# Designs tried in a protein design run: designed miniproteins, single chains, continued (2). Part 104

Each design is a single chain, and the fold is of that chain. pLDDT is the mean over its residues in the fold that is shown.

## One batch from the design tools (miniprotein)

Design m7595
Fold by ESMFold2-Fast:
Structure m7595 (fold): chain A 70 residues (1-70)
Amino acid sequence: SEFDEETESLIEHVKKVAEELKVSDEDKQEIEKLLEEFRKELEKLTDQNERQKLVDEFNEKVAEILDKSK
């Protein structure tokens, strides 16, 4: 679906940003764990609004890790 393609694009973007910012190996592992949990939770949701909320929450958590890495 279009949303699934957008989700994969988001995951690839997060991985690229983490690499470009040269976050620590520990922070990279934390981001990877969040990506795995995000994918698993997203697969359980059928409501578009709930899926969007999960995407927003995921972005906030990733941003927090990236801010702490600086």
Scores: mean pLDDT 73

Design m7596
Fold by ESMFold2-Fast:
Structure m7596 (fold): chain A 91 residues (1-91)
Amino acid sequence: SSMRQADLDKEAQISELLAKAYQALVNGDIESARKYAEEALKIAGLSKKYADDVVEALKKGIENNQGALTVTQLQNALINKDESRIKELAK
């Protein structure tokens, strides 16, 4: 259905933006990572105040050699609008 396709397109955009934020952090570009995180949150219908939590979660994923897993976990949290999970991943 049209509604299902729009939801899938939104999920794909969130995934792409989180992957771009991850790549920006790998390259040391924290400013671009924040911008991508803010756009992903906006598409998910979440407050931009969680952008720092998203960036910190991605940094932790990189430090633990689990960047791809962290991108997937953040994607699921944003799609499900799970604000508590976003904060948990940033710890």
Scores: mean pLDDT 85

Design m7597
Fold by ESMFold2-Fast:
Structure m7597 (fold): chain A 81 residues (1-81)
Amino acid sequence: MKKIEEEVLEFLKAFKKDPKMWKEIDKDRDGYITREELEEYAKKKGLSKEAVEYIMKKADIDGDGKISGAELELLLRELEE
């Protein structure tokens, strides 16, 4: 869905510009973002639940419910094609 992809792309571009953003999301400091951490951050930035679901579905390549910075970078590259 175009609107969700645009919302996700803008979020990921902002993330790429500000590496400190990772530390704001990764509250556990384990190097991974969980769905819960992403949802909390998304609410602060006005991201929809659908955008969070899209990120989890596409970036959670391992299917473990956690997203690494590398997985987010891959998703950004795919959306910037």
Scores: mean pLDDT 73

Design m7598
Fold by ESMFold2-Fast:
Structure m7598 (fold): chain A 71 residues (1-71)
Amino acid sequence: LEEEVFERLLKVEGVEQVLKSPIPNGFIVKFKEPIEDPEKAIEKIREALGDLEFSIRVSKDKKVINVILNK
């Protein structure tokens, strides 16, 4: 499941890199440029993940979104 989530997040427009977070079920999504519209970026992540339940946090510099899948 983790590998599938990783591949889906990498397909999101503007994503440069996806890294596994030290937190279980956590992913660090790095963007090429600062996110101008965080809500739209979050919607694209939700579309990519489908029925998976998750929480998110956008970094202060808007270059990173942290995604944590809820168990």
Scores: mean pLDDT 77

Design m7599
Fold by ESMFold2-Fast:
Structure m7599 (fold): chain A 99 residues (1-99)
Amino acid sequence: SALAAGRRRVAILIKELDRIEAENPENAELKKVISGLKVQLSLWSQEENEAYRSFMAGVLAASLGRPELAKPLARLLNGDASDQEVRDLARRLVEAALK
């Protein structure tokens, strides 16, 4: 199902965020940003309403000042993203949140 596929992509995204954090153990700001992103993504992965998940993706993208991230996030949550697209999105989210 789309929800199950989306949950698997969110798990890949969270693992990539964990990798980025582990490579920068001294960076307290990065840890805080990644922690917040992981909590939000985990909560959204449990949301069964596709329209609400897409809406929340748009809200996150706007809050990061990067509205162009809304579509990649929605694709990920709906299970349409490749593993490489998920890893690329993890780096883009971290970059956006630190600027």
Scores: mean pLDDT 80

Design m7600
Fold by ESMFold2-Fast:
Structure m7600 (fold): chain A 81 residues (1-81)
Amino acid sequence: GDEVIENARRVAEAVVRAVRALLEEGRVAEARELAEQALAEAAKAKEELSKYVSDEVAEEAARILREGAEEAARLVEEAEA
């Protein structure tokens, strides 16, 4: 099954949702910290996941995580502008 890809999708969605909720509450510093942490985790995801799954699956999961983290970071940048 595509468990790793599905889990990556859930994590990405959860990060964006959490950042959006923090920003709606005016908790901009916490939203930024979460987005920065998500970007750092996404950057190393392919190398870490490739130890457990195929490179193709690891790359797809890492891409999903990176896209979610970038969306979260974009929301923070818009709130800080």
Scores: mean pLDDT 85

Design m7601
Fold by ESMFold2-Fast:
Structure m7601 (fold): chain A 77 residues (1-77)
Amino acid sequence: SFEEMKELIYKLIASRTDLSQEELDQIPEELIKKLYEKSKGDKKKLQELVDEAIAKARELGGEKLTLEHLIEALSEI
């Protein structure tokens, strides 16, 4: 379901970054839905898309990943 995939997305980001739950809640729902649609419900594909977004965000921000850079990276996937 979308709710299960949304929870997985937040868990994946939280495990790979220092972003708080309050920061994760600021991510536009449209970007979370876009990841879900692109994954077509495939958990492995979703993990790959999340990893790609985090990698792009780190390229923009250097050592510390920021919420702003993650949102920008997610919009480009």
Scores: mean pLDDT 81

Design m7602
Fold by ESMFold2-Fast:
Structure m7602 (fold): chain A 106 residues (1-106)
Amino acid sequence: SPLERFEAWLEEAREVGLATLERTGDVRAALQAAARVFYERIDEIEDPRLRAIAEAALADWLARVGPELRAIAADTSLSREEKLARAREVLERERERVVARVRAQL
């Protein structure tokens, strides 16, 4: 279904983003890598209404996740492992939220 494909794209974007964050320590690079995967997948949506829903959901996700991940990255009291663990928690929470948003608009 469209929702199942959207959930699969979120998981792919999360994995690419986390891998980039682990490799570089750069939250901006990680968010750009994740967003690139998502934009490439959104371009495959032929229905302009579904594409608009996906684009809006991605924009909301980036607006919520970006500041939280930047705050975690800037926290000098946290180890690299603790930063990655907190980043995963933020990404999982926001994944559930964005999936619920897309589901409500389908």
Scores: mean pLDDT 80

Design m7603
Fold by ESMFold2-Fast:
Structure m7603 (fold): chain A 92 residues (1-92)
Amino acid sequence: MSREIGNLLSEAVKHIIEGKFDEAIKKAQQAKQLAEQNGDTQSAKIAELFEEIAKAIKKGSPDEEIRELARKAGMGDEGQDILVEINRKHKK
């Protein structure tokens, strides 16, 4: 992964934690576009997963869906728990 792609993904995660889902989606989409332009299929898939996480939380998807997407994106248990907590707070 390039430093630029890594920085965009870190910003996307930070925006999710801050409840700024539209900003998180934008950063994840920028990371995916850069990864695709560089032929970095792995980073493109990770970026797409973070875009889907932000969209799923924004829609109030089930907690287990958020946890599964976070796990597929390579997040550890602590990161998964944080995203599920954010999803719970966003639901109603």
Scores: mean pLDDT 83

Design m7604
Fold by ESMFold2-Fast:
Structure m7604 (fold): chain A 58 residues (1-58)
Amino acid sequence: MELSPKQKAEILIAYGKADGDFSEAAKRVGVSQGTVRRIFNEAGENPEKAREWLEAAK
């Protein structure tokens, strides 16, 4: 499933609020744990992209 930058930012924010719990982050956003892990890994590989997603979520 292709996510918008805003949705990717919401996943990262939920992950942070869940203290790194993929399951809790997934429940907060309504996506699978695999989606949360994928977005987290993508942000780790490209921190500049993560910043763009967060700006889109403002």
Scores: mean pLDDT 78

Design m7605
Fold by ESMFold2-Fast:
Structure m7605 (fold): chain A 89 residues (1-89)
Amino acid sequence: VEELARRAAEAYMAGREEEALRLDEEVVERLRRLAAEVPREVALLELGRALLAAGEALVEHSTDEELVAAAREAIEALRRKIAEIEAAM
């Protein structure tokens, strides 16, 4: 996830918007999937937090309004799931 976020940021800064958009789409897909299926294990909570940070970075730099809206929705869903897991621990 850190690799995807870094590549997206680097592609965006280099003016490779098409590549950055594809990487951002992958981040959103992973956010949505993890938000729906977040496992109740410490290692996977760390992955969830890393993916959350990547999604927040996407919202900050992306110019695609639909992708930003999708990312915000997935971020909030994942935040709720992480909080539920932490409350159950």
Scores: mean pLDDT 70

Design m7606
Fold by ESMFold2-Fast:
Structure m7606 (fold): chain A 90 residues (1-90)
Amino acid sequence: MSPEEILAALPAAAERVRALGEQGAKAAEEAGNPEAAERVRELAERAAALLREAARALAAGRWEEGLRLIEEADRLAQEAGRITQEAVAA
């Protein structure tokens, strides 16, 4: 994937992370775990913010910084997914 392709994909990725985070939070709330729902929302918002920051870094030619921010966003999104799974399995 080229830098231009990554940059073009980041707005959609940020929107997807936010949407999935809201779905996960709602599922946790419906499972009776509002604390997990709040954590999922916080992690999803943080991940989306990091993807927006990554887009700025990549646009400025800071490829290593942009890629590190994408990796951090992915870690936060994975943690939100894990919390959602644990909340609905309880």
Scores: mean pLDDT 85

Design m7607
Fold by ESMFold2-Fast:
Structure m7607 (fold): chain A 79 residues (1-79)
Amino acid sequence: SMEEEAEKAVKEAHEKAGRLQRLLKDRVDEALSDPELLALLKEASALAEKIGSAKTPEEKIEYAERLIEVIDELERRLS
């Protein structure tokens, strides 16, 4: 069902966010000094809020998939 797809997408986004937080723990100065990286972090935070406030499975999937894309870009820039 779409509800199960939404739960799966949100779970994947949260797991990837946790991994990103661990990577950033040792790279805080880099994250704060790079305006592009900071902008991506702000977008990730906004998307996480949208997931929490979403009313439909479709909205949750949309925001979770976008959050995953932003996290993948952040990980790419940090590796």
Scores: mean pLDDT 85

Design m7608
Fold by ESMFold2-Fast:
Structure m7608 (fold): chain A 70 residues (1-70)
Amino acid sequence: SSEEIKQLVFEAVKLKLRAIGYYAEAMILERQYKKTGDQSLKDQADAAKQKADELLERARELEQQVKELE
Protein backbone atom coordinates (compact mmCIF):
# COMPACT_ATOMS: atom_id res chain seq x y z
CA SER A 1 0.00 0.00 0.00
CA SER A 2 0.99 3.67 -0.28
CA GLU A 3 1.35 3.88 3.52
CA GLU A 4 3.62 0.79 3.63
CA ILE A 5 5.81 2.25 0.85
CA LYS A 6 6.08 5.56 2.77
CA GLN A 7 7.16 3.73 5.96
CA LEU A 8 9.84 1.73 4.11
CA VAL A 9 11.15 4.88 2.37
CA PHE A 10 11.28 6.74 5.71
CA GLU A 11 13.21 3.89 7.38
CA ALA A 12 15.66 3.70 4.44
CA VAL A 13 16.28 7.48 4.66
CA LYS A 14 16.92 7.26 8.43
CA LEU A 15 19.46 4.43 7.88
CA LYS A 16 21.23 6.49 5.17
CA LEU A 17 21.44 9.54 7.47
CA ARG A 18 22.97 7.38 10.24
CA ALA A 19 25.43 5.94 7.69
CA ILE A 20 26.49 9.48 6.62
CA GLY A 21 27.23 10.23 10.30
CA TYR A 22 29.48 7.15 10.60
CA TYR A 23 31.27 7.94 7.31
CA ALA A 24 31.95 11.49 8.59
CA GLU A 25 33.32 10.03 11.85
CA ALA A 26 35.54 7.60 9.90
CA MET A 27 36.88 10.44 7.70
CA ILE A 28 37.81 12.56 10.76
CA LEU A 29 39.50 9.58 12.50
CA GLU A 30 41.39 8.57 9.31
CA ARG A 31 42.70 12.14 8.89
CA GLN A 32 43.82 12.20 12.53
CA TYR A 33 45.52 8.79 12.04
CA LYS A 34 47.46 10.19 9.04
CA LYS A 35 48.74 13.06 11.24
CA THR A 36 49.65 11.00 14.35
CA GLY A 37 50.31 7.41 13.17
CA ASP A 38 48.10 6.17 16.04
CA GLN A 39 46.86 2.70 14.98
CA SER A 40 43.89 2.88 17.42
CA LEU A 41 42.49 5.81 15.39
CA LYS A 42 42.73 3.75 12.18
CA ASP A 43 41.00 0.82 13.90
CA GLN A 44 38.20 3.17 15.07
CA ALA A 45 37.91 4.67 11.56
CA ASP A 46 37.67 1.19 9.98
CA ALA A 47 34.99 0.19 12.54
CA ALA A 48 32.96 3.36 11.82
CA LYS A 49 33.19 2.71 8.07
CA GLN A 50 32.01 -0.88 8.58
CA LYS A 51 28.99 0.34 10.60
CA ALA A 52 28.16 2.82 7.81
CA ASP A 53 28.43 0.08 5.14
CA GLU A 54 26.11 -2.22 7.17
CA LEU A 55 23.51 0.58 7.53
CA LEU A 56 23.65 1.29 3.76
CA GLU A 57 23.14 -2.42 3.01
CA ARG A 58 20.03 -2.45 5.24
CA ALA A 59 18.76 0.68 3.44
CA ARG A 60 19.31 -1.04 0.06
CA GLU A 61 17.25 -4.04 1.26
CA LEU A 62 14.37 -1.70 2.18
CA GLU A 63 14.67 0.13 -1.18
CA GLN A 64 14.48 -3.25 -2.97
CA GLN A 65 11.24 -4.01 -1.05
CA VAL A 66 9.86 -0.62 -2.22
CA LYS A 67 10.65 -1.50 -5.87
CA GLU A 68 8.82 -4.84 -5.48
CA LEU A 69 5.72 -2.99 -4.16
CA GLU A 70 5.77 -0.37 -6.99
Scores: mean pLDDT 89

Design m7609
Fold by ESMFold2-Fast:
Structure m7609 (fold): chain A 94 residues (1-94)
Amino acid sequence: PPAPGASQLYRLNPLLQELLRESGFTAETYTLVQIGGGIGKYIRDKKLSDPETPTVLNLKNTLLGEILGVDKIDIDDLSLFWDALDANMTPVEL
């Protein structure tokens, strides 16, 4: 099979799928770009950025906080973000 690329599709765990649905994404499978865009829209729409420290996200009692297992995250710590997302998505074979 070909190596995963920018066009690789992923099937999402129910929590991540619900988060993307709240962001207006209703597909069954998503690219990484679409997943990132949906999460970014969720953060913006829910106003999760801390007003005093805009790089810090307040995730307590949110779907994103439940997915990541944390109440707060600094968006500069992308490794924690992507590791948690990887645990919640499965690559789809064509």
Scores: mean pLDDT 74

Design m7610
Fold by ESMFold2-Fast:
Structure m7610 (fold): chain A 92 residues (1-92)
Amino acid sequence: APAPTPEQQALMAEMREILEEIRRLYDEFKSIPNPSSDQRQSVLDRLQELLDRLQGLADQIFADPTASHEQRREAVLLEAEATLILLSLRIR
């Protein structure tokens, strides 16, 4: 298989950074003992914006016929984890 392009590496790096930001925001929110509805909604809105960005970047990897199976698999896993974090906050 050909080596990843600089563009593919940059997309993957940005997706990883977005997931790390999502995790940080989630952990920060979970540290609040009695979050208000406004605090919850503010975090949900921010997490949704980050998830939308991550999905847009992942779509670029999925649309690239030269992207490796490993890159596609990682993009799927990054999207799945981000989605599960957001879903966990929406449930309670």
Scores: mean pLDDT 87

Design m7611
Fold by ESMFold2-Fast:
Order: sequence, then structure tokens, then C-alpha cells
Structure m7611 (fold): chain A 89 residues (1-89)
Amino acid sequence: SWKEQLEKLKEYAKELERYDIVELAEKAKENGVSDELLSELIAYQLFSDFISRKDFEKAEELIKLLKELEFPQSFIDELEELLESVKKS
């Protein structure tokens, strides 16, 4: 369920000391943003931060986590394509 995916991503963000993401997610949830949209936004933000630092190992680890959490294949494909593109630079 999206609730489980959101909780797993919030836990991962806490391990990365990204409490800013966790706090924003709680505020968005209080304002009626869906667990699905929040899960996707957190995943994008974490992925963007990893690729901006060229931390390809963490980017790959996140993609693996998203696959285990059964994120939509289209979402995963988009992140994999972006990662491959950044690796070429």
C-alpha cells in the first residue's frame, strides 16, 4: 500500500538525516496530499540530491528500494534513464 511505501521512504530519509523532507511530508499530508503523491515526491527529491552529488551508489540503492516497494514501472524507468544520462556527464 502507498502508506507502507511512504513510511519506508520517511524512514530512509531519517537515516540520511533529511528531517526537512520528513517535516514537509507531514505538513503536506495534513493538507490532504495523497500518500501516493508524497511517496513519489520524496523519491524524486532524494534521487535528485544523490545525482546532483554524483552519488551513483546511493541513487542505485534508492532505485532498488523503489522496486522492492513496487513503485510504478514508468516511474522507475524515468529515474533509471536520468541516472544513465548523468553518468555520461
Scores: mean pLDDT 84

Design m7612
Fold by ESMFold2-Fast:
Structure m7612 (fold): chain A 61 residues (1-61)
Amino acid sequence: GPLQAAAKAAELAGKVGGSAAVEQLRNEGVQPTERGGTMATIMWHSGSGAEEAARAALKYS
């Protein structure tokens, strides 16, 4: 679900970066909403941490 997707996005963003985290979620069959995943990636690249990226994934899902 979205909480599991966001938690995994936060975990992977800390290890590999925001866009790579979203791609890894897709590769593992975890599908955040397209909007939520995009916003998580934007938040990460704008200098936000993994927690902000995860919150964006939930907020915009």
Scores: mean pLDDT 58

Design m7613
Fold by ESMFold2-Fast:
Formats: structure tokens, sequence, C-alpha cells
Structure m7613 (fold): chain A 78 residues (1-78)
């Protein structure tokens, strides 16, 4: 796996999460889409990444910090 692509994707996920919490849904979706593309280029399973990103978005919107941390950990451990 390309470690630099994974680091860049994780930074985009973080930016997307911040944008989502700030109510910038369009910007958040752009960051999450870019992150998904980078994870796919790094050899990650697109369906699994997409599912984890969905759970992360749901957790952040619900204010569930524990669920958001679990989803982020799953992305890092892929």
Amino acid sequence: MDEKLVEEALELVNKGGVALVLGREELAEQYFREALELFEKAGYDREKVEEILKRLREALLAGDTEAAREASKELKEL
C-alpha cells in the first residue's frame, strides 16, 4: 500500500469531518470523495472504505465521539 496516499486520505477525512461539524456539507462531501479516491488508489477495498466513511459521517452528525473514533481507527488499521 502507498503510505503517502493513505496519510493524505486520512488528512482529507479529518478536513471532511471538520467541515461536516461546521455545517459545510458540500465541502465535507468533496473531502470524503477525494479521500475515498486516494484509499482506492492505495489498494484499499472501496466498499469497506465507503461503509466506514458513512459510519463516521453518521457518528459526527449525531455527536457520538466514541463511534467517530472507532470509524477513524478502522480506516487507519485497513
Scores: mean pLDDT 82

Design m7614
Fold by ESMFold2-Fast:
Structure m7614 (fold): chain A 87 residues (1-87)
Amino acid sequence: SVLDVLEEALKRLEKALEENASKEEIFEILRETGERVREVETDEVLARRILHEIEEVMKEMESLSAKEAAELAIKTVRGLIKYLRER
């Protein structure tokens, strides 16, 4: 499910933050997450909404350090998980 995809992304991002991963690694996790969302979410409107939020956070991450980018990505993915649980 899309929730499983986002939960896996959250775990990958938390590990990246702990291991001081590069900014490139954090972008890669989000790009791969977006691709998996397209594959598993059959509701095109919901998929587009989630993908839009991922694109917006990636734009903000361009100006951030690797650590700040990881923290913002984690916050965004947590927000998406919450949104999906509460709808």
Scores: mean pLDDT 86

Design m7615
Fold by ESMFold2-Fast:
Structure m7615 (fold): chain A 78 residues (1-78)
Amino acid sequence: SKIEEVAKKLAEFLNTFPESTVDALAKFLVSELKESETEPSILSPEEMYEAIKLGIELSKLSEESKKKLIEALDKARE
């Protein structure tokens, strides 16, 4: 599916960054999610949220970093 394809590419992207950049990654991912709500994108906002969340889970980041990124996304949806 498109969601799985985007998620895999995101996981590979996330794997190129050190854990010390998790705050910057959170801001980037929140920005991507918000842009999907206001601009025409390949994925709907809900599909983008699912793809980002799956990409985080598929990444080699620590469980603490994964939780922090997902929490930032959830907070941005409020």
Scores: mean pLDDT 78

Design m7616
Fold by ESMFold2-Fast:
Structure m7616 (fold): chain A 75 residues (1-75)
Amino acid sequence: MELTPEERAAVQRAVDAAIEAYNKALKEGKPLDEALRVAIETAGRVADELGLSPELKANAVTATALRIIGDELDA
């Protein structure tokens, strides 16, 4: 269950790309639900492009969702 430095970096890249997509969607005036969908789709796509395992892809998607939900509850 320990991530290697390479796996951790790849998961972080997927999450970072997803958060960027989320913030861009919000700035473009998309509703929160649509922005969240774009972020989740981006996390999954980037994870696939980076060749992450299904487990690491699930980790990236989950981390993205939890980060966005946390930010929304704090706002």
Scores: mean pLDDT 80

Design m7617
Fold by ESMFold2-Fast:
Structure m7617 (fold): chain A 58 residues (1-58)
Amino acid sequence: SEEDRKAAREELLKKGYPQEEVDEAIDRIYKLRPDLTRDEIVHLAEKIIESRKKIEEK
């Protein structure tokens, strides 16, 4: 839902993830899986951001 998306975004920003990476990850998740809960969005977004960081490191 819109509220779950907004809450997930705020939680990720609170954790110190860059705004651009958070917005990109959430937008991608919401387009593919709009029915996900806040916790599921947060988990997937963290996984996407961490995976991108590992790819760019290697």
Scores: mean pLDDT 76

Design m7618
Fold by ESMFold2-Fast:
Structure m7618 (fold): chain A 56 residues (1-56)
Amino acid sequence: AASAAEAQRQRNADLSARGNEMYEVLLRAKEEATKVAKEVGAQDAESAARKIIEEA
């Protein structure tokens, strides 16, 4: 019982640490994706929207 609880506690700590590492990787990936979208996709979207408004 006690050894099982200690093993579970260690496992939970390991999972939490891995979760934090994955969260950091996802945050960096999100920042890079946002930067790419802003420089390519978002700028293209803004340019297209502006052109439609100007032609309307």
Scores: mean pLDDT 69

Design m7619
Fold by ESMFold2-Fast:
Structure m7619 (fold): chain A 97 residues (1-97)
Amino acid sequence: SKLKEDIIALVKNAGEEILKAAEKYDPSRVEEVKKIFEETLKKINQAKSVDEVLQILDEARQKLLELFADNPELRRHVEGVFRLLKGEIETLSEKYK
């Protein structure tokens, strides 16, 4: 599906943004961030609807916020990246009706 391919590309880009922030502010967590996004991408590849993708992303967001519990800058960055990602996916899903 072209929609699924485009969603996966958006999620990969979001993952790269979070990884760069983790490398700068909390490098000890980089491997856990990678694992979260690897599992997230596997689940998205198996997802059957945009609603299911958004639920998978909410789960990933929660895991990242827990991972960065002691880092308010990374928590704010995660919230911002996922807010933009959710909006982009919603816009994309309307285009591919």
Scores: mean pLDDT 87

Design m7620
Fold by ESMFold2-Fast:
Structure m7620 (fold): chain A 56 residues (1-56)
Amino acid sequence: LREKAEKAWELMQQGASPEEIAKVTGLSVPEAAVLKLAYQQGRIRSPEAILRVIQS
């Protein structure tokens, strides 16, 4: 799970699509889009923040 969060963090830094983030995290595409938007808004600043979302 932590490894998936770290990979998602790398993808978000690279501007990856919600579809790519969903595939790595196991989230739905709409959930991944919300996560990407939160990252762009500065609400997600670490892999640990992503881990909290995907383990919920």
Scores: mean pLDDT 78

Design m7621
Fold by ESMFold2-Fast:
Structure m7621 (fold): chain A 95 residues (1-95)
Amino acid sequence: TRETLIKELQKLVDKLQELRNQTTNPKTKDLLDSVIDLLNDIINSDLSPEQVMERLVQLLLRLRYLGQNNDELQKATNKITKEIDKILDTIFSGL
């Protein structure tokens, strides 16, 4: 459901904020801040579950590309993409 999806996105934001506070690398902090902002925009927007899924898939693809082309960000992108994959699985199991 949309409510379950938004709760999972809120949990992801909380996890990324904790990761950001633990991170010393400025590029990783900037990446986390950008992802947190995008997730908050999704949460605060009146988007359908299908629109949320589209935004998450686009973010997932961009993060995978970034991780492949930047070894410094690979650990963070891998962690974020795994969490997004879990949320997408929740959407697909709710169909």
Scores: mean pLDDT 82

Design m7622
Fold by ESMFold2-Fast:
Structure m7622 (fold): chain A 75 residues (1-75)
Amino acid sequence: SKDDILEEIRRLLMLSRGPKREAAIQAIKESLLEFGIEVPEYAGPSELLDKLKTLNKEQLEEVLKRMKDAIVKAG
């Protein structure tokens, strides 16, 4: 479900540290911007998660995929 994908994104973001966390945050920001959602430059994890709630299931699946790819590339 959409809620299951949101929970996986939340957990992945909360468990990521250092460069992997920064890569995950950047992947979320870039995905939101690509989907036409405005993101403040200094948006924290809570604000990003709130904006992700506005996405449909397919968009959330793409965010999760990009986060996983970005985390792997960061370390």
Scores: mean pLDDT 85

Design m7623
Fold by ESMFold2-Fast:
Order: structure tokens, then sequence, then C-alpha cells
Structure m7623 (fold): chain A 89 residues (1-89)
């Protein structure tokens, strides 16, 4: 399934990061994949503009989260921040 594909890719990138290979690139891709995974599990997908902003380590605006409702928006933002913080070198 797409969920299993996302989890597998995230694990591969984490393994590469642990080996010191392109830590910044791995961090950005894990960040995007974790957000896609969370959005998919919550039944909400992110549009291309939102994913582009997050890939560039930019937070989404309140308006970009509005369709998800405040609790789901908070969860997505928390997940994004947690992934970014986890890979800080």
Amino acid sequence: SRVEELRRRIEELKEKGLKGEDVAGARREIFELELELLALEKGKGLGPAQREALRNDQPLTADEYAPMGPEDAALLLAAARAVAAQLAA
C-alpha cells in the first residue's frame, strides 16, 4: 500500500542519515514523507504548493491548514516540527 511504501522510504532515508550521507537532503525528504503519511492516515492530502513549502522547511500558513480543521492542522504541524528537530545535526 502507499502507507507501507512511505514507511519503507522513510526507514531507508533514516538509515542513510545515520551513515552521514546527505543528512540535510534526507531530513527534507523524511519531513515531506512523514507529512504525506500523516495526511493520508487522517484522510487529508496536501496540495503541491503546501508540499513545496514544507520541502523548503517553511511552515504552512493558517489558511493552508484551514480545510483540515484546527486539531488536524496542529497534528500536521507538530509532526513536521518533530521530524525536522529529530534530524537536526
Scores: mean pLDDT 60

Design m7624
Fold by ESMFold2-Fast:
Structure m7624 (fold): chain A 85 residues (1-85)
Amino acid sequence: SEAEKAQLVREAKEALELAKESAEEYDKMKKEKDDSNPTGFAAAAIRKIGGGVQGSLLKKKAEQLGSEEAAKLGEEAAKAGGVKM
């Protein structure tokens, strides 16, 4: 169904944005050695991994439904989040 494929594309884009933005924030905090915000650093790491895990799961579902676009976005999210597939 086209609606299910479109929904997977949207979910995969959201996972990619979450993983990518959180990874950039995590890398910035790590580079700056900002020890004044350990909770923010941990939260960024958790969001990064969460987006990557979501991307990995969405890739598998997209492959089952034949959504190549969503599968590719899910794979990119998993890689951005540091999740190995």
Scores: mean pLDDT 80

Design m7625
Fold by ESMFold2-Fast:
Structure m7625 (fold): chain A 85 residues (1-85)
Amino acid sequence: LEELRRELERLLNEWLAERDRAVDTGDEEALRRAGELGRRIVELLERLLEAEGVPPEERERLVAQFRRIVDGQLAEARRVMEELR
């Protein structure tokens, strides 16, 4: 559990760094890496919630909510990159 939580925190920090780099520099490759990190974060979140004994219905709802947040943040980063050009 603690190892999964630490890995999730590490991936979240890397995701934020790559997203911010994409916005700050217009680096399409950083945005692509942020997208890949977002997928890994969602997968790890599913595993963490399962390991913590979160019921399937609650786990599905939380994962779907987090996926929407990640997708929304990446879409917003892309819009900002386009607006600044």
Scores: mean pLDDT 82

Design m7626
Fold by ESMFold2-Fast:
Structure m7626 (fold): chain A 73 residues (1-73)
Amino acid sequence: SEELEAALRAVLAGDLSVLAELPLAAGNAIYDFLAGVSLEESLAEMRKRGFSEEYIEEYRRYYEELLAIAARR
């Protein structure tokens, strides 16, 4: 989404305050994506820690959007 792309650009520019305005899953996906943690690694760790399937699915969707944004560059 344009909103997620704008948030990613803001974080890359050093503005971390945008993360407080995002859904928790979106902010966490941006942090993990920029830290180089793979989607598969993040999903496995969240399941191991007992995160809800609803949260994991929301996180996966945001991470997949970030991958699509990166692929356009």
Scores: mean pLDDT 84

Design m7627
Fold by ESMFold2-Fast:
Structure m7627 (fold): chain A 103 residues (1-103)
Amino acid sequence: VAEEALARARELADAHPDEVAAATEIREEDGRLLVALGVVDRANPFASGPATLLDVDLADITPELLRAWIAGLDAWLAATHYPSVRAAVERLRAFFERLLAEL
């Protein structure tokens, strides 16, 4: 999943003039939730690459954890100005809001 997120971030970086591009990939497999982030930073190659944000059992996800993750994403949205980064964070936030509503 992390390599796929990075591939999507590279496509966005090639299509947009922004210095930073990001994409998220979400998978539910074998009772686990995997969330990955791909980042391409044209000004700082050391800030570029794939990252695994979550690798957790679905059964371990609580409303308290989801609310904490959503709060962290809200803080990230307040701090970022790059359209693709905002879109990636907004997609994660919407996903966690849906999980919270289903609990």
Scores: mean pLDDT 77

Design m7628
Fold by ESMFold2-Fast:
Structure m7628 (fold): chain A 99 residues (1-99)
Amino acid sequence: MVEELKQAYIEAVKKGDLKTADELAEQLFKEGNYEAIEEAFYEVTKERIEKGFSKEALKKILDYVEKQLEERKDQPKTVETYRLEGIYKAVKEKLKELE
């Protein structure tokens, strides 16, 4: 089920098991479960940025992600597109909290 794959993906990313994470992301993408990829990276990014990131560091991440999404706007969405959208949402929300 989608939730089980999403949770396994989150756990693989948190453990630094990038090979398993990539395989699970490709499976979710192939099955059309795009939102699960975005949600997983939103959750992982949110946890990572809760501690130790300055406002300036978060702005640099936001600028980078916005540029990557803009460069891809007229192209078919890929696994990386959904990952970037999840990161964008988490960083943007954290920056709003730091205002």
Scores: mean pLDDT 80

Design m7629
Fold by ESMFold2-Fast:
Parts: sequence; structure tokens; C-alpha cells
Structure m7629 (fold): chain A 118 residues (1-118)
Amino acid sequence: NMEKIEELLEELKRLGEELRNAKTVEEVREILRRMAEVLREIAEILGSEEALKHVEKALELIEKGEDLFDAMVELNLAAREIVKTAVEQGNIDLARKIAEAVFGSKEDADKLIESILK
């Protein structure tokens, strides 16, 4: 399961780079769908029901052709719940890796983890 999570985190980093280089709404939609699937797998491995709820909401928004910004917000909330679950399970190193992969910033990842620990 940990090896699978590391593979999923590398996929998230790649998808984040693709998202920054996306030129069309259709490319953004497909990348967000793939990010949602990766976050779903991580959430299932860690047992984060709250993260799964946010992932399902993001997928609904993507499929209905709703505002992709709202879908991105739901995926961000899913990622935060995954990080919180890892922290609560005592795996701070995993929580940091997940936060950094999703948010792309060590500073933002550290701030999120500090907020969960307090």
C-alpha cells in the first residue's frame, strides 16, 4: 500500500505539471478527472471517508460540465482531508509528501500540516 501511494504521488505531480501547461477547457477537465481518480485511490488506501466525499463531488461537477473552478476546490478539500488522515494516523512524513505533491509548495504543505497539528 505505501509503495502504491508513492506511485500515485508521482502521478499527481505529473498531472499538476500538465494542468499548469493546459491550453483548453477540455484538457483541464481531463486532467482534473485523472487527479480525482488518483486522490480517490489514495483516500481509499488511507480510509478517508471525508476525502472520498469531496472526490465524488468533484467528479459530479466535472461530468455535469459545471464550473471547473468548483471541481478544483473540491479536489483541494479532498487533498486536505487525505493529509489530515495521514497526520491523525501518525504518518507525518507521508502527510508532507502528499501535501507537497498536491500543492507544489513546501511552504504551503508545512503550513497545512502545522494547522492540523494545532
Scores: mean pLDDT 83

